# Designs tried in a protein design run: designed miniproteins, single chains, continued (4). Part 6

Each design is a single chain, and the fold is of that chain. pLDDT is the mean over its residues in the fold that is shown.

## One batch from the design tools (miniprotein)

Design m12177
Fold by ESMFold2-Fast:
Structure m12177 (fold): chain A 95 residues (1-95)
Amino acid sequence: ARLLALAGGLFALLGGLLAVRAATTPEALAAGIAGALLGIGALFLALKQPSLAGLAEAAAEAAAGGAVAARGGALAGSPLAVALGAAGAALGAAG
């Protein structure tokens, strides 16, 4: 559970950052920033929460962050950002 939340959060963060770098529209930039922030939140929750319920919240935030990062990557035209965001969402959902 914790490793999936950490990996999902990291991929969401990386996907969000790549979407931000590729962004040419405010919508792509906003989605990239939101995905990156959710990824950071998931990493922070996974590192601080020893409880199973807290780890489930971290995994859910990683899944949401990954999905938002993938959308940001699609809007920015970055297939790598889409792939990283999608991987983050899948890892978070599995956690």
Scores: mean pLDDT 76

Design m12178
Fold by ESMFold2-Fast:
Structure m12178 (fold): chain A 88 residues (1-88)
Amino acid sequence: SAEEEELYKRITYLQYLSAALQEVLLMLRRGRSHEEIVSWLEERKKNAKNEEQRDALDQVLTLRTEEEIQAELEKSHAELLELVRELG
């Protein structure tokens, strides 16, 4: 159904967002510069396979601090778990 298709798109978005946030968080903790992180995100966006992946990378590009990234990661992971349970 259209509702199930939208649910799968949201799950795809959240999975990719969570993965990208985890990578950025690790880069920040390893001392990578803001410029290096933005460059990495822009390159990943260029190679994104679908709109959900591009939107996820755009969301990560709006975040600047480790605290913002950690909060978004926790929020995204919690939503993903709820949606996956809804599908089961």
Scores: mean pLDDT 86

Design m12179
Fold by ESMFold2-Fast:
Structure m12179 (fold): chain A 83 residues (1-83)
Amino acid sequence: MEELIEEAKALAEALRAGKVTAEQVKQVIDALKQAALHAYEQGDFEKARDLLEAIKALAEEVRDVPEVYEHAEKAAAEVEKAL
């Protein structure tokens, strides 16, 4: 819950510091999306929502990186559409 949101912020800070690439952040976003959709399929709606909130938190933190922001917004929209 709160831990996922804090991890999203830490990842965004690592991207700003040049410690990770935009491509690596997109891969994390894709992994969060897949995990959220899998949780939903398994009936774990609470976990699916927590993962969706983590994707949204990451999107807000990377608004100034359009490539990553657009990728995160699309991932969040796909998860919301499934829920």
Scores: mean pLDDT 81

Design m12180
Fold by ESMFold2-Fast:
Structure m12180 (fold): chain A 85 residues (1-85)
Amino acid sequence: MTEEKAKLAGIGLIADEFRFFTVADEAFKAAGVKTKAEAEELVKEHPSVKPWLDELRAQVEALMDRADLAGAEELLRKEIEKVKK
């Protein structure tokens, strides 16, 4: 099943959007994708992950709105490890 890989690709896209480029690279590697375009396509092919990614993005955005960059990065890293489990 590729749903876990789609979640990892989506985490990478969220990290890239908020400019956490190291986290984005780690998430894309964990997803088995080499490019951002491949990550976007993998998420599009697995629409079941979209509600989960939307909620994660909202949590990251809320942390960024509070200037909690360290908390936002840590949340993304924790979600990568949870999905790999």
Scores: mean pLDDT 85

Design m12181
Fold by ESMFold2-Fast:
Structure m12181 (fold): chain A 73 residues (1-73)
Amino acid sequence: MKYTIVATAYRVDGPGREEILGQATLESDEVTEEDVKRVKEEALKNASQRGKPNRIRIRVLVDGRLVSEREEK
């Protein structure tokens, strides 16, 4: 089975003030802790070119359908 792991680094400065600063995507046959860490690091690296993120969202999709979502600070 093929999974798509998406990490989005964004900034929240208040209600209605959210900005996506960076994103990374990885396709894998399984979701491992190392894969998640790699995608997070890539999203943060991409975000550093646009600003300072204060939130990270991690989504796991199977066949384009969201099966898991979590947010980290």
Scores: mean pLDDT 79

Design m12182
Fold by ESMFold2-Fast:
Structure m12182 (fold): chain A 56 residues (1-56)
Amino acid sequence: GGRDLLIRIAEHDSGLSAAQARALLTADDAEVRRLAEETGLSPAQLRSLRAALLAE
């Protein structure tokens, strides 16, 4: 489906790399926290983005 498109949108709008956006799809709470520290996004923003990517 459009998941690859949503990953590209996440890269463009959120400053995530393709690898970080893909990692977010399977991220647990500890991984979300790590990605937040790496990207400067809040864990809440990353959880919302993960939910959007998974809803596809």
Scores: mean pLDDT 73

Design m12183
Fold by ESMFold2-Fast:
Structure m12183 (fold): chain A 57 residues (1-57)
Amino acid sequence: DARARAEALRRQAEELWREMRRMAQLAKVDPSYADRAAALGERAAELRRQARELEAA
């Protein structure tokens, strides 16, 4: 079921997005967290695109 897979991808993206926001806050004190925040944000965006494609198909 493509819809169920899309929902699972959205939940994963939401988790990554929350972690990204935490890393972004830490990056204000320690710049090393900025790369981690960027990687998490990119992965979350990718999963959301995949979810949209599955629902559009």
Scores: mean pLDDT 83

Design m12184
Fold by ESMFold2-Fast:
Structure m12184 (fold): chain A 65 residues (1-65)
Amino acid sequence: TSHIVAAELILIGAGIESGDPVKLVLEDGTLIAEVERLDDAVRREAERAQENLERAGLKGLVLKE
């Protein structure tokens, strides 16, 4: 869906570089992103992106390592 493309662009804008090993799964409007390393910088950028994700029609973002 269009939400997957929007979510990928938002994650890149949150400081996750193109080509980083990230798996994206959309479940019932919640985006689950599995990253190679979950550190405080990635968590902070995801929190900053939360409002933009909700405006894109997603219920939330969950990060996994």
Scores: mean pLDDT 59

Design m12185
Fold by ESMFold2-Fast:
Structure m12185 (fold): chain A 77 residues (1-77)
Amino acid sequence: MFEEIKKKIEEILKEDVLDVERLREVGELAKQVKDDEQRFELVKLAAGMIAKHLGKEEEFEEELKKAEEELERRKKE
């Protein structure tokens, strides 16, 4: 299950749209990994990818805004 969970986290974090629900799903997937070393590896991976987004703060904020707009459109549809 570790490789499957790792790939799911990578897929979520590589999406053009990052929102609170996606980040929540990453957290829930990491919690499913019971091996401490494997979970730590997933945390490092996720933190690294999130740090890249935070390092590009303006781009990250713009993508969050687009994500919120897209979700809001789908909800109001």
Scores: mean pLDDT 65

Design m12186
Fold by ESMFold2-Fast:
Structure m12186 (fold): chain A 77 residues (1-77)
Amino acid sequence: AKYTVSVTTKTGDKITKEFSSVGEALVYLFQVAAENVGVNRGIAIVLTALGLLLDGVDPQQALTAAANLLNELIEEK
């Protein structure tokens, strides 16, 4: 299966990466989140995705929800 993570940069450019596993996508999401909003918020974003996965939400939807949370935090000034 393919899993996508999309992050919107400060310039409005969308960076989309595809992964063969949910684990690889979560690691990437954590790295980008930690770099942009700090390690503690990065952990919270990944835990959000994991919580949704445990509740039976589709993996792509869980990843998208967590990436959207990251994008909101990057845009929050």
Scores: mean pLDDT 79

Design m12187
Fold by ESMFold2-Fast:
Order: structure tokens, then sequence, then C-alpha cells
Structure m12187 (fold): chain A 91 residues (1-91)
């Protein structure tokens, strides 16, 4: 499967959850499920899945702390996720 399509699906889900006013914990739980599915599809380990999730979660926390908008928080999370996935697949 195309990794770009999997990342696009994650972006759509996070955007929806944020618009619906879901809690940070609910968004992270949804991210964890999607990231594990992406990792399994692309031959990445459970440790790699955790690294991807940690990168996206940290980016969201930093963006929230800095007072970024909901749209900016989603963008920062997806960029961090995309960068970590690209790094791990380039091994």
Amino acid sequence: ADVAADIAAIREEITRLVKEGKSFDEIVEALAKRVRELAARHGLSEEDAQRILNAATLAMLIAKYLGFSDEEIVEMAVRALEREVARLLAR
C-alpha cells in the first residue's frame, strides 16, 4: 500500500476528531491505532510505531503549549509523523 495514502487517512481522522472537539487523549488513542496499522503495512516494528507516535504526540504538545490553532496543531502532528515515517523507511 502507498504510505502517502495511509498518512492522508491519518490526517483526515485527526482533522475530524479535532473539529468534533475530542480530547487530546482520544486523539492520541486514534493516532496510536492508525500508526500501528501503518507500521504493520510497511514492515516497520512495534518500536518504530512507538517512535512515530511519540514524534506526532510531542509535536502536538509543543504546538498546544505555544498556543497554535487547531489547524496548526494538526499540521505540526502530520509533518512530524510524515518525517519520522520517511526517516524509518529510508533505512
Scores: mean pLDDT 86

Design m12188
Fold by ESMFold2-Fast:
Structure m12188 (fold): chain A 60 residues (1-60)
Amino acid sequence: SAIEEAIREFEKKLEKDIEILKASYEKMGWPQDKIDSIVENLKGVGELELARFKAKALAE
């Protein structure tokens, strides 16, 4: 369905954005433990945003 396709696209974009941001922090010389913490936080935010997207997609 269109909703399932949009969800997959959202997930793929989030994954790529996190990967790019992680690489940027590594190039800036940030400690790995701090980078990992930021990535975990971004994943949590992304999961919440995905839940909100799904809720909106079910609204008429």
Scores: mean pLDDT 79

Design m12189
Fold by ESMFold2-Fast:
Structure m12189 (fold): chain A 106 residues (1-106)
Amino acid sequence: ADDAATEARLAASDERIREFAKKAHPEVGKEVLEALDKYGGLAGLQRAIVRALSNATDEQREKILEALKKLSEALDEVIRNPDDPEAATRFAKALLEVVKAVEEAL
């Protein structure tokens, strides 16, 4: 893959995720922004997910993959309903579930 194109896509996705977090309930949205900053943005979080999956037990891997599936479903919902703060809040909560599963496996 073209590393420059991948970095550009991740930067654009990071900005969009931050926009969704800002539309979520303030407490949940703040936790998402803090988690992204802690990992160095979406690119850093993606690297943490890969590392966690490499180090995880089978049970931890299943938990991370289930959280990622829920995040994918919540992302589809917030893209379809961009002005719905409840959809944005569900997305933010799903992302925090991924972060928690990743941190438990690191």
Scores: mean pLDDT 81

Design m12190
Fold by ESMFold2-Fast:
Structure m12190 (fold): chain A 74 residues (1-74)
Amino acid sequence: STEDQVIQIISDALTGNITVDQAIAQLTAIFNSNPNTTLLQQAIAGLRRAARIGSGDTRDRASRILAFLQSIAS
């Protein structure tokens, strides 16, 4: 599902399996082809949590992806 793809991309970015820039590119493609406000807000909520409670690199990556998703939610 689109939800599973979004979760996987975010997970891969937060663990360093892909770069933040790669995650942003993939998320842009998904949200452009399948606009889903509920899924976007769920992703934002999860990233806010990761940015708050994550350690070091995870927090930095989460914050960068969060800033991007907030920009497209506006």
Scores: mean pLDDT 84

Design m12191
Fold by ESMFold2-Fast:
Structure m12191 (fold): chain A 77 residues (1-77)
Amino acid sequence: MAQEIVDRVQELSKTLSLPAALAVLSALGLLESGVPEEKAIKVARNTALVLSRFHGYSDKEAEEMAKEAEEEVRRYA
């Protein structure tokens, strides 16, 4: 379990922005905990939006990162 999470972190950080990568990791943890896919996807999107805005990205950039996180979670679910 822990090693799989570490491997996912390394792969995600190569292709996704930091807010999107962190949002995907949070959603993957929820999926592994038995949270339904639709809820995990919504959490990923919302987390990416919040983290992007907190780190000073524009609303447009935040929306793009939220979309990236949503699409990535759908690949793992």
Scores: mean pLDDT 76

Design m12192
Fold by ESMFold2-Fast:
Structure m12192 (fold): chain A 100 residues (1-100)
Amino acid sequence: SLERQTELLKEMVELVRKIVEKDPVLASMPPEEIGPALAAAARKLGLVESDYEALGIMSVANLAFLVPRTQPIADSAPDLTPEAVELLKKLVEKLREAEQ
């Protein structure tokens, strides 16, 4: 349903904001760099199974910070705080739920 899809999207957006709040490196980045950095970090940590999932993370981050266009995934991944990593795992789980 549209209501469930909207709720999942809102939860994913809120998770991205919480990830940034728990990581000082991400919090210091321009909004347009947050999505690429999160996608790269998820790849480095082995949390995503495909480029499609990595692009999904970037899309949600771009929506959370109102970035109007897609960027390439960052070549270097930041080392995230343990708290940010746990929230990123939850974000990946919600992305997979949205694809079911």
Scores: mean pLDDT 83

Design m12193
Fold by ESMFold2-Fast:
Structure m12193 (fold): chain A 69 residues (1-69)
Amino acid sequence: MKVSEEELDREVASALALIYEAIGNLEKDVDKKIEAYRKALDFLEKNAPDDTELIEYVRKKLEEAEKER
């Protein structure tokens, strides 16, 4: 059963995206906040492009962070 490796990679990518999103929420430095959200969005677009709701959520977070500049 090789499905577990591919499925684990997708779950890990989603978890990493959520971790970067959380880092962005906790960052006090606007540039680092933007970087964290960009990494989260990149991971989602490459590894979970069908998770449209989460992609939109992170995209909104990035837009708000950019407005803080």
Scores: mean pLDDT 72

Design m12194
Fold by ESMFold2-Fast:
Structure m12194 (fold): chain A 97 residues (1-97)
Amino acid sequence: SLAEEIALKLTLIAAEFNIELAERALAAGDYDLAIRYLEEALGDLETLVATGDPALRPELARLLARIDALLAQLEAAGHAAAVAPLRARLAALRARL
């Protein structure tokens, strides 16, 4: 339905926005805030992946790659244990694409 299409588009926009906020928080050295925004972004992407819509696959892959890069930066900064649950969620999402 049109309402479902709008909801999915808003969820995609929310995921992109949360990734952007995580990038800004990381640049500012606010690692806890960056992790919280990445948790929100993964939740948004889990909703999108659950639809099984193949048309979303390229955008989902692109956003998951951005999250992967941010998790790698957090791991390099000494936060590997804190982001391990997010790594597992990322791997599970990639396996469903």
Scores: mean pLDDT 90

Design m12195
Fold by ESMFold2-Fast:
Structure m12195 (fold): chain A 81 residues (1-81)
Amino acid sequence: SEIEELEKKAKEAAEQAKPALDLIKLLEDRGLNRIAVPAEEAPKLIEQFGLDPETILNKAKELTEKAKKYEEEAKKLKEEK
């Protein structure tokens, strides 16, 4: 059904966003937010998202917004009469 497909897409997008958000939160909690990324952590971030912290932050935001949109669409269809 249409609702089931949207719920599946929302779940997939949320799962893709979760590791990125967890990493971004870890960096922010350590005070590394766009200011300084230790050399030891930089290779892992580059491997997952690309070169710079700004790109990583933008990717995380994009995936989170995409997941939210799918969840809202699924909810709207469930509430329609």
Scores: mean pLDDT 65

Design m12196
Fold by ESMFold2-Fast:
Structure m12196 (fold): chain A 79 residues (1-79)
Amino acid sequence: MEKGRKLLEEGREKIRQGEEKFRNGDYVGSIRLYQDSISIYQQALRIAQQEGDQQMAQEALEEMRRSQEGMMKSSLEVS
């Protein structure tokens, strides 16, 4: 299931970039990157559900939660 795994990797890269933006004080840029990661993980979740890959579905949901937490934390810093 290469497509779903690549989407998980792409989402994780967006999280990494979002964390970097947050550290640099670019909270708006951080929010956008976390929103991008959520969209990517939603795609991975759909693929996992279609293929019956419960492990990938769980990974996508957990990573999506992490992205949502990052977005919320960044949003609290925006004045």
Scores: mean pLDDT 85

Design m12197
Fold by ESMFold2-Fast:
Structure m12197 (fold): chain A 64 residues (1-64)
Amino acid sequence: EEKEKKKKALKELLKKLKEILENPEDLETNGAKLTKEENEKLVNTHRESLEEIIKEIEKELKEL
């Protein structure tokens, strides 16, 4: 029952993270809105960490 919800949530999160890396200016953070320049700088600062998270999510999705 929870596996289907988790799989859907992880797929949505994966899609959003990939979109953030492609369009860093449009970053949405838990209701906090930064300027487009601040969003881009923040994403670039954490780009390697975001790519690592994406790989972890993809691995977890393969195990579900």
Scores: mean pLDDT 73

Design m12198
Fold by ESMFold2-Fast:
Formats: C-alpha cells, sequence, structure tokens
Structure m12198 (fold): chain A 91 residues (1-91)
C-alpha cells in the first residue's frame, strides 16, 4: 500500500507524491528534497529528527500498487506535467 504526501522540490515547488507505507517517509505529511552533489538522479530527505534518507525519484501519471522503501513516486496529471517535473527535478 502507498501513502500520499507533499513533496517540496529543490526549487521550492510543491507537488503531490506517494511513498510505501513501510517507508520512514510514510509518517510525514510534507518532505523536502535536497539534490545530492555530483548526481543528476539522487536526492536526500532530511527527516524531522535530523536524520537523512537517500531516495530515488520516479515520475508517472498513475499511482503504482507497489513503491520501494527508498523511492518517491510523483504523479503528474498528464505527460506534459511529467516532462516539466522531470526538468525541475533534474535542475
Amino acid sequence: MVKKLTVILPDGTKVEGYVSEESPLAEFEEIELTRVEGSNNEFTVTLPDGSELKVTIKIGTEVPEEIKKDEIWIVAKDGAEAAKLARLIRK
């Protein structure tokens, strides 16, 4: 099962995301992404307790039935929004 939350991208844009209910992120209503230096596809989330979790971001138009514990799935309303979100996430 998956849980919906608000994801703050590195540029400050807020989007809807989904995580596994077994993920540490499932306890939070809002998370902020920080880009990993030297990486184009790796991000960290700073949890309220001060710990950091390394995550992989995926973008789609549908919520998958299963999300890995280290993944955040961002659901776009259409392919054009998915492409826009991919550009905001990458840079």
Scores: mean pLDDT 75

Design m12199
Fold by ESMFold2-Fast:
Structure m12199 (fold): chain A 71 residues (1-71)
Amino acid sequence: EEELKEKIKQLATVIAKHYNRPEEAEELVKRIDEMSVEEALKLLEDFVDNSGLSEEDRKIAKEAIERLKEM
């Protein structure tokens, strides 16, 4: 759905900017626009897992992604 995809892009931007990776936010948004909602959620999860975030920060980000899956 279009609204869900927009929320995925917003969450990706917030996560990247919050952890001082604003350039990666632009790259994530571009990739999300080129894929399905399911692929976008997986990409966001992979980004969180591979971004070198602390365990606590990864948990918070994954909880936010889980909320999006319920929409």
Scores: mean pLDDT 73

Design m12200
Fold by ESMFold2-Fast:
Structure m12200 (fold): chain A 68 residues (1-68)
Amino acid sequence: SGLLKAAQLLEQKADELQAEGDALENYAKSNNLPEEEKEKLLKKAQAYYQGSDAARLMAQDLLKQAQS
């Protein structure tokens, strides 16, 4: 169904956003960066994690609708 496909796309998007966040966090933590630059990268990573969480919640809502 369209809802199942939309949920799958949102889960894929969530995985991509999580991976981007992980890459930024790992770079910030593994490199001797100026503190301001490190803070900016960690804030960007948190924004990606928030996007990932939002996409997963949307996917879960669509899955509930598909099973109703």
Scores: mean pLDDT 88

Design m12201
Fold by ESMFold2-Fast:
Structure m12201 (fold): chain A 70 residues (1-70)
Amino acid sequence: MEELKEEIKRVVESLDVSGKSALEVAMEAVAKVYEKYKEYLETNPLSLEEEKELLVFALREARRKIEEAA
């Protein structure tokens, strides 16, 4: 989980957030992290609770980035 959260932070920092909602940025970040860790996640799937935690974390990071970019 910590490694996936750190990757979310890296991805969000690299994304262009101009004209995007926090949800759009969060969904893009989660999709990129899932793609990068696809093989790992197929072998070690996240629980529903862990998936929710990761999405909430991504939303928080996205909101922070958008606020800083405004």
Scores: mean pLDDT 79

Design m12202
Fold by ESMFold2-Fast:
Structure m12202 (fold): chain A 82 residues (1-82)
Amino acid sequence: SISEYAFKLMDKNGDGKVSYAEVRDFFIKFADYEPSDELLKAADKNGDGYLTFAEFEELLNWLKEHAPELYKKMVENLKKLS
C-alpha cells in the first residue's frame, strides 16, 4: 500500500518507528506541508517521540479526510519514485 511504501522510506533503520523529524521531512518533500508539533503529538499515542506504522497510517487517514489535496500531492510525488 501507499502507507507501507511511505513508512519504509522514512524508517531508514528498519526499527518499525519513525521520529517526528523524519515524518516532518517526509511531508515537506512529498506534500509541501510542514505538520505541526501538535498534530504529530496527537498521532503519537504513547508519547515516545516516534510514530509506529499504525499511528502513521491513522495520521494519513486523517489527512485524506481533512486535507485531501495534501494527501493527493503526497501520493502523486511518491509515484514519481517508482
Scores: mean pLDDT 82

Design m12203
Fold by ESMFold2-Fast:
Structure m12203 (fold): chain A 92 residues (1-92)
Amino acid sequence: MVGTYKLTIKFSGLSEEEAKKIGEELRELAENKYKALVLSTEVEVSKDKKKATITIVFSGVTEEEAKKFGEEAKKLLEKRGAKVESTEVEKL
C-alpha cells in the first residue's frame, strides 16, 4: 500500500552549494529509482553555514521503500563527507 512521506535529514560538514546539489540528487533518486512523485524539496542552511537540513516530501511509495530511500540518502551524504546527525521518515 502506497502513501505520502516526509524525509528530513540534518547534517554538517558540507558547503551550502554541496547541500543544495545533494538535495537535487535526492529528488532524482526518489523519482528515478523509487518512481516517487516528489511534491517538495527544501534545503535549509544555518546562518553560520555549518549545518544543513534537507526536507523532501514524496508520494506513491510504500513505507518500506520510503525507509530504504532514507537509508540511501544517509549513505549518499556520508559518502560525500557529511556528518549525518539525524534521519527521519514520517508518514503524512
Scores: mean pLDDT 84

Design m12204
Fold by ESMFold2-Fast:
Structure m12204 (fold): chain A 94 residues (1-94)
Amino acid sequence: MLFEHPLAREGFFKEVAGTLHLMQATIALKMGDTEEAIRHYEEAIEEYEEAVRLYERALAEITDPRVAALLEQELRSAREAIEALREEIERLRA
């Protein structure tokens, strides 16, 4: 039901894209390339911010409170990921 909504489905694909950038950032860090890791974290943030925008638009169209609650959980998760990544970038630049 959640992923039957086109905007919610697109938001999910943006979260997946963000997670792939996180995997690339982790590899870069293990290789000692902090600059490349920061670049991938910034790309992950962009994807998660787009997911947030798509989820907010989907929530405006969803009338089922159970479906809305699930989407609101995804929205919170994406926002928390953005905040954590911004903190990690600051840590790496220090």
Scores: mean pLDDT 87

Design m12205
Fold by ESMFold2-Fast:
Structure m12205 (fold): chain A 72 residues (1-72)
Amino acid sequence: SAMEENKRKAEEYLEEAERIREEAAADPVTARGIETYVGIAKKEMEEDPEKAAESAEAALKASRELYEQAKA
């Protein structure tokens, strides 16, 4: 179903964000920032499952931007 697809995409986006957090582990500030984005997305998914993929995608985008800026 569309809702199961949405949930699956959300899980994939959050898993990717958590992988980026692990890559950033040597930088506690960046790692904590990513953890915060993931936490917010998980809370939003619980409250509005229909927007789960959108919330998770936003968290992944923010995590990528934070990590790229820290790597530069």
Scores: mean pLDDT 83

Design m12206
Fold by ESMFold2-Fast:
Structure m12206 (fold): chain A 67 residues (1-67)
Amino acid sequence: GSSTEAGIAAYTERAREGGAKLEGVPAEEVEVTAEVSGDQVTVTIRTAGGERTTTVSTTGLEEAARM
């Protein structure tokens, strides 16, 4: 739904910003992908320094989008 999409967008934007700041590179050089699987969202963050994957719930992202 729209709230889940907004939550995913906000989360990936913050993840990209965080990765860019940690690596000292432009946000455009940080690759962030999100995949929805049931009630889970798997987010992969790729930077020059490496790749990191984390999993969050769609419900949690929907709550974040409402705040």
Scores: mean pLDDT 72

Design m12207
Fold by ESMFold2-Fast:
Structure m12207 (fold): chain A 59 residues (1-59)
Amino acid sequence: VLEEIEREFRRYLEAKAAGDRRAVSRSVAEAVGLTLRGLTDPSLAEEIKELRKRFNEEL
């Protein structure tokens, strides 16, 4: 989950640079879904919150 969120954040940055609106929307949706799922995992909650903060600051 943590690595998947990081990968979607990278995809978002690439899509944003390319001006690909569909890829941007898809990356955001996937990252949000993974982040919400990961927040229910007590072992990953803090790391996921930090990744979510980084992703939101780039939106």
Scores: mean pLDDT 69

Design m12208
Fold by ESMFold2-Fast:
Structure m12208 (fold): chain A 100 residues (1-100)
Amino acid sequence: SLSDQYLDLGDQYLLNGDYQSAIQYYQQSIDLDPNNSRSWYNLGSAYFNLGDLDSAIHYFQRSIDLGTGDLRRRSLVILASAYRALGDDDRAQQYRDQVR
């Protein structure tokens, strides 16, 4: 789909460390297909790498809500890591308990 093409473009920029361009293309992917859970996950990963944990948590939560099997599991793992990085160990453990 065109949404997946924007996702692929975002991934190329993410791999090169150009998080701002990656975010722009992931946003275009989501604007075309709000159910593209991988675009939500990768958008969260870009914000996580930028240290914007609040935005990262928001986008990983959207990826979890869309529920895509392995991607849901990966989103739970990284969301737990984000909460741990914020010092919220109780919430981090809650999300880790949902993995498996």
Scores: mean pLDDT 86

Design m12209
Fold by ESMFold2-Fast:
Structure m12209 (fold): chain A 86 residues (1-86)
Amino acid sequence: SDEIEEALREELEEENKKFEELGDLIREYYENPDKEIRNKIYELLSELKGIKKSELKKMSKEELEKIIKELVEELRKKAKELVAKL
């Protein structure tokens, strides 16, 4: 069904855009650490992973890195699934 494929493409494009924004914010935070930038990172990561911002704030650096790696792998899997349908 073209409707299902289109919905999957739109979802992947939206998630990819948010992931790029997350990457930009992480770079900005690394160059100039700011609480506001850190808060935006937590908000975007919460939206992408469905984890509460309060829970993310309690996580260690290692736990946050694991979540980011899992997100990268999820996006890679979705991209492969989309290509397989072409």
Scores: mean pLDDT 74

Design m12210
Fold by ESMFold2-Fast:
Structure m12210 (fold): chain A 121 residues (1-121)
Amino acid sequence: DLRELLLELARSLGIEGTSMRDLATALGKIFNFSDEEIEELVNSSRSLAELVLNATRRARKRYSTVSDEEFWADLQRVVDLVKQGKYDEALEELNLIAPIDSSISKEDKLIFLRALAVALS
């Protein structure tokens, strides 16, 4: 369940609360987003799946101009690695696509990867 994974991630990152904004704040810590970027994610996302996918897409755009087709293909590769249980390879691929903040623990990165795999399914 995507909601349970995002709540687990939020709690692990020290975020109290269960609102869409609280979950967006957790994703903001993963990608080092500003408060303005977090508000934009909340306002543009109509589901928890959209929230996760929009956060990852925003992080990608910081480092490269990418087409929708390229973004979805790259993200599908990461998700396929997660489904195969290749978590370390999935983290390396994700970091090339949408770099996670270096302060984030491996445990929190793995919760995020699981949430991403559910969001794209």
Scores: mean pLDDT 85

Design m12211
Fold by ESMFold2-Fast:
Structure m12211 (fold): chain A 78 residues (1-78)
Amino acid sequence: SREKAYELIEEAKRYAEEGNTQKAIDLLRKAAELEPIPAVSTGIRLIARDLEAGKLSGQETAEALDQLMLNAESLEKL
């Protein structure tokens, strides 16, 4: 469900900011599977991929997730 995906994203943000990169990646992958909107699910997967590849720091990952969720809020109004 969308609500469960959002809970997992919030947990992933915290773990990423704490430097627990693997836990954050695992939570983001689970969130993407539960996200019903394909564009948002793809966004979560791309952020998880870039975090795993070392292209994003924990802080940058949290910021990217915040931006994705703001965009998702706009999609929900359509």
Scores: mean pLDDT 82

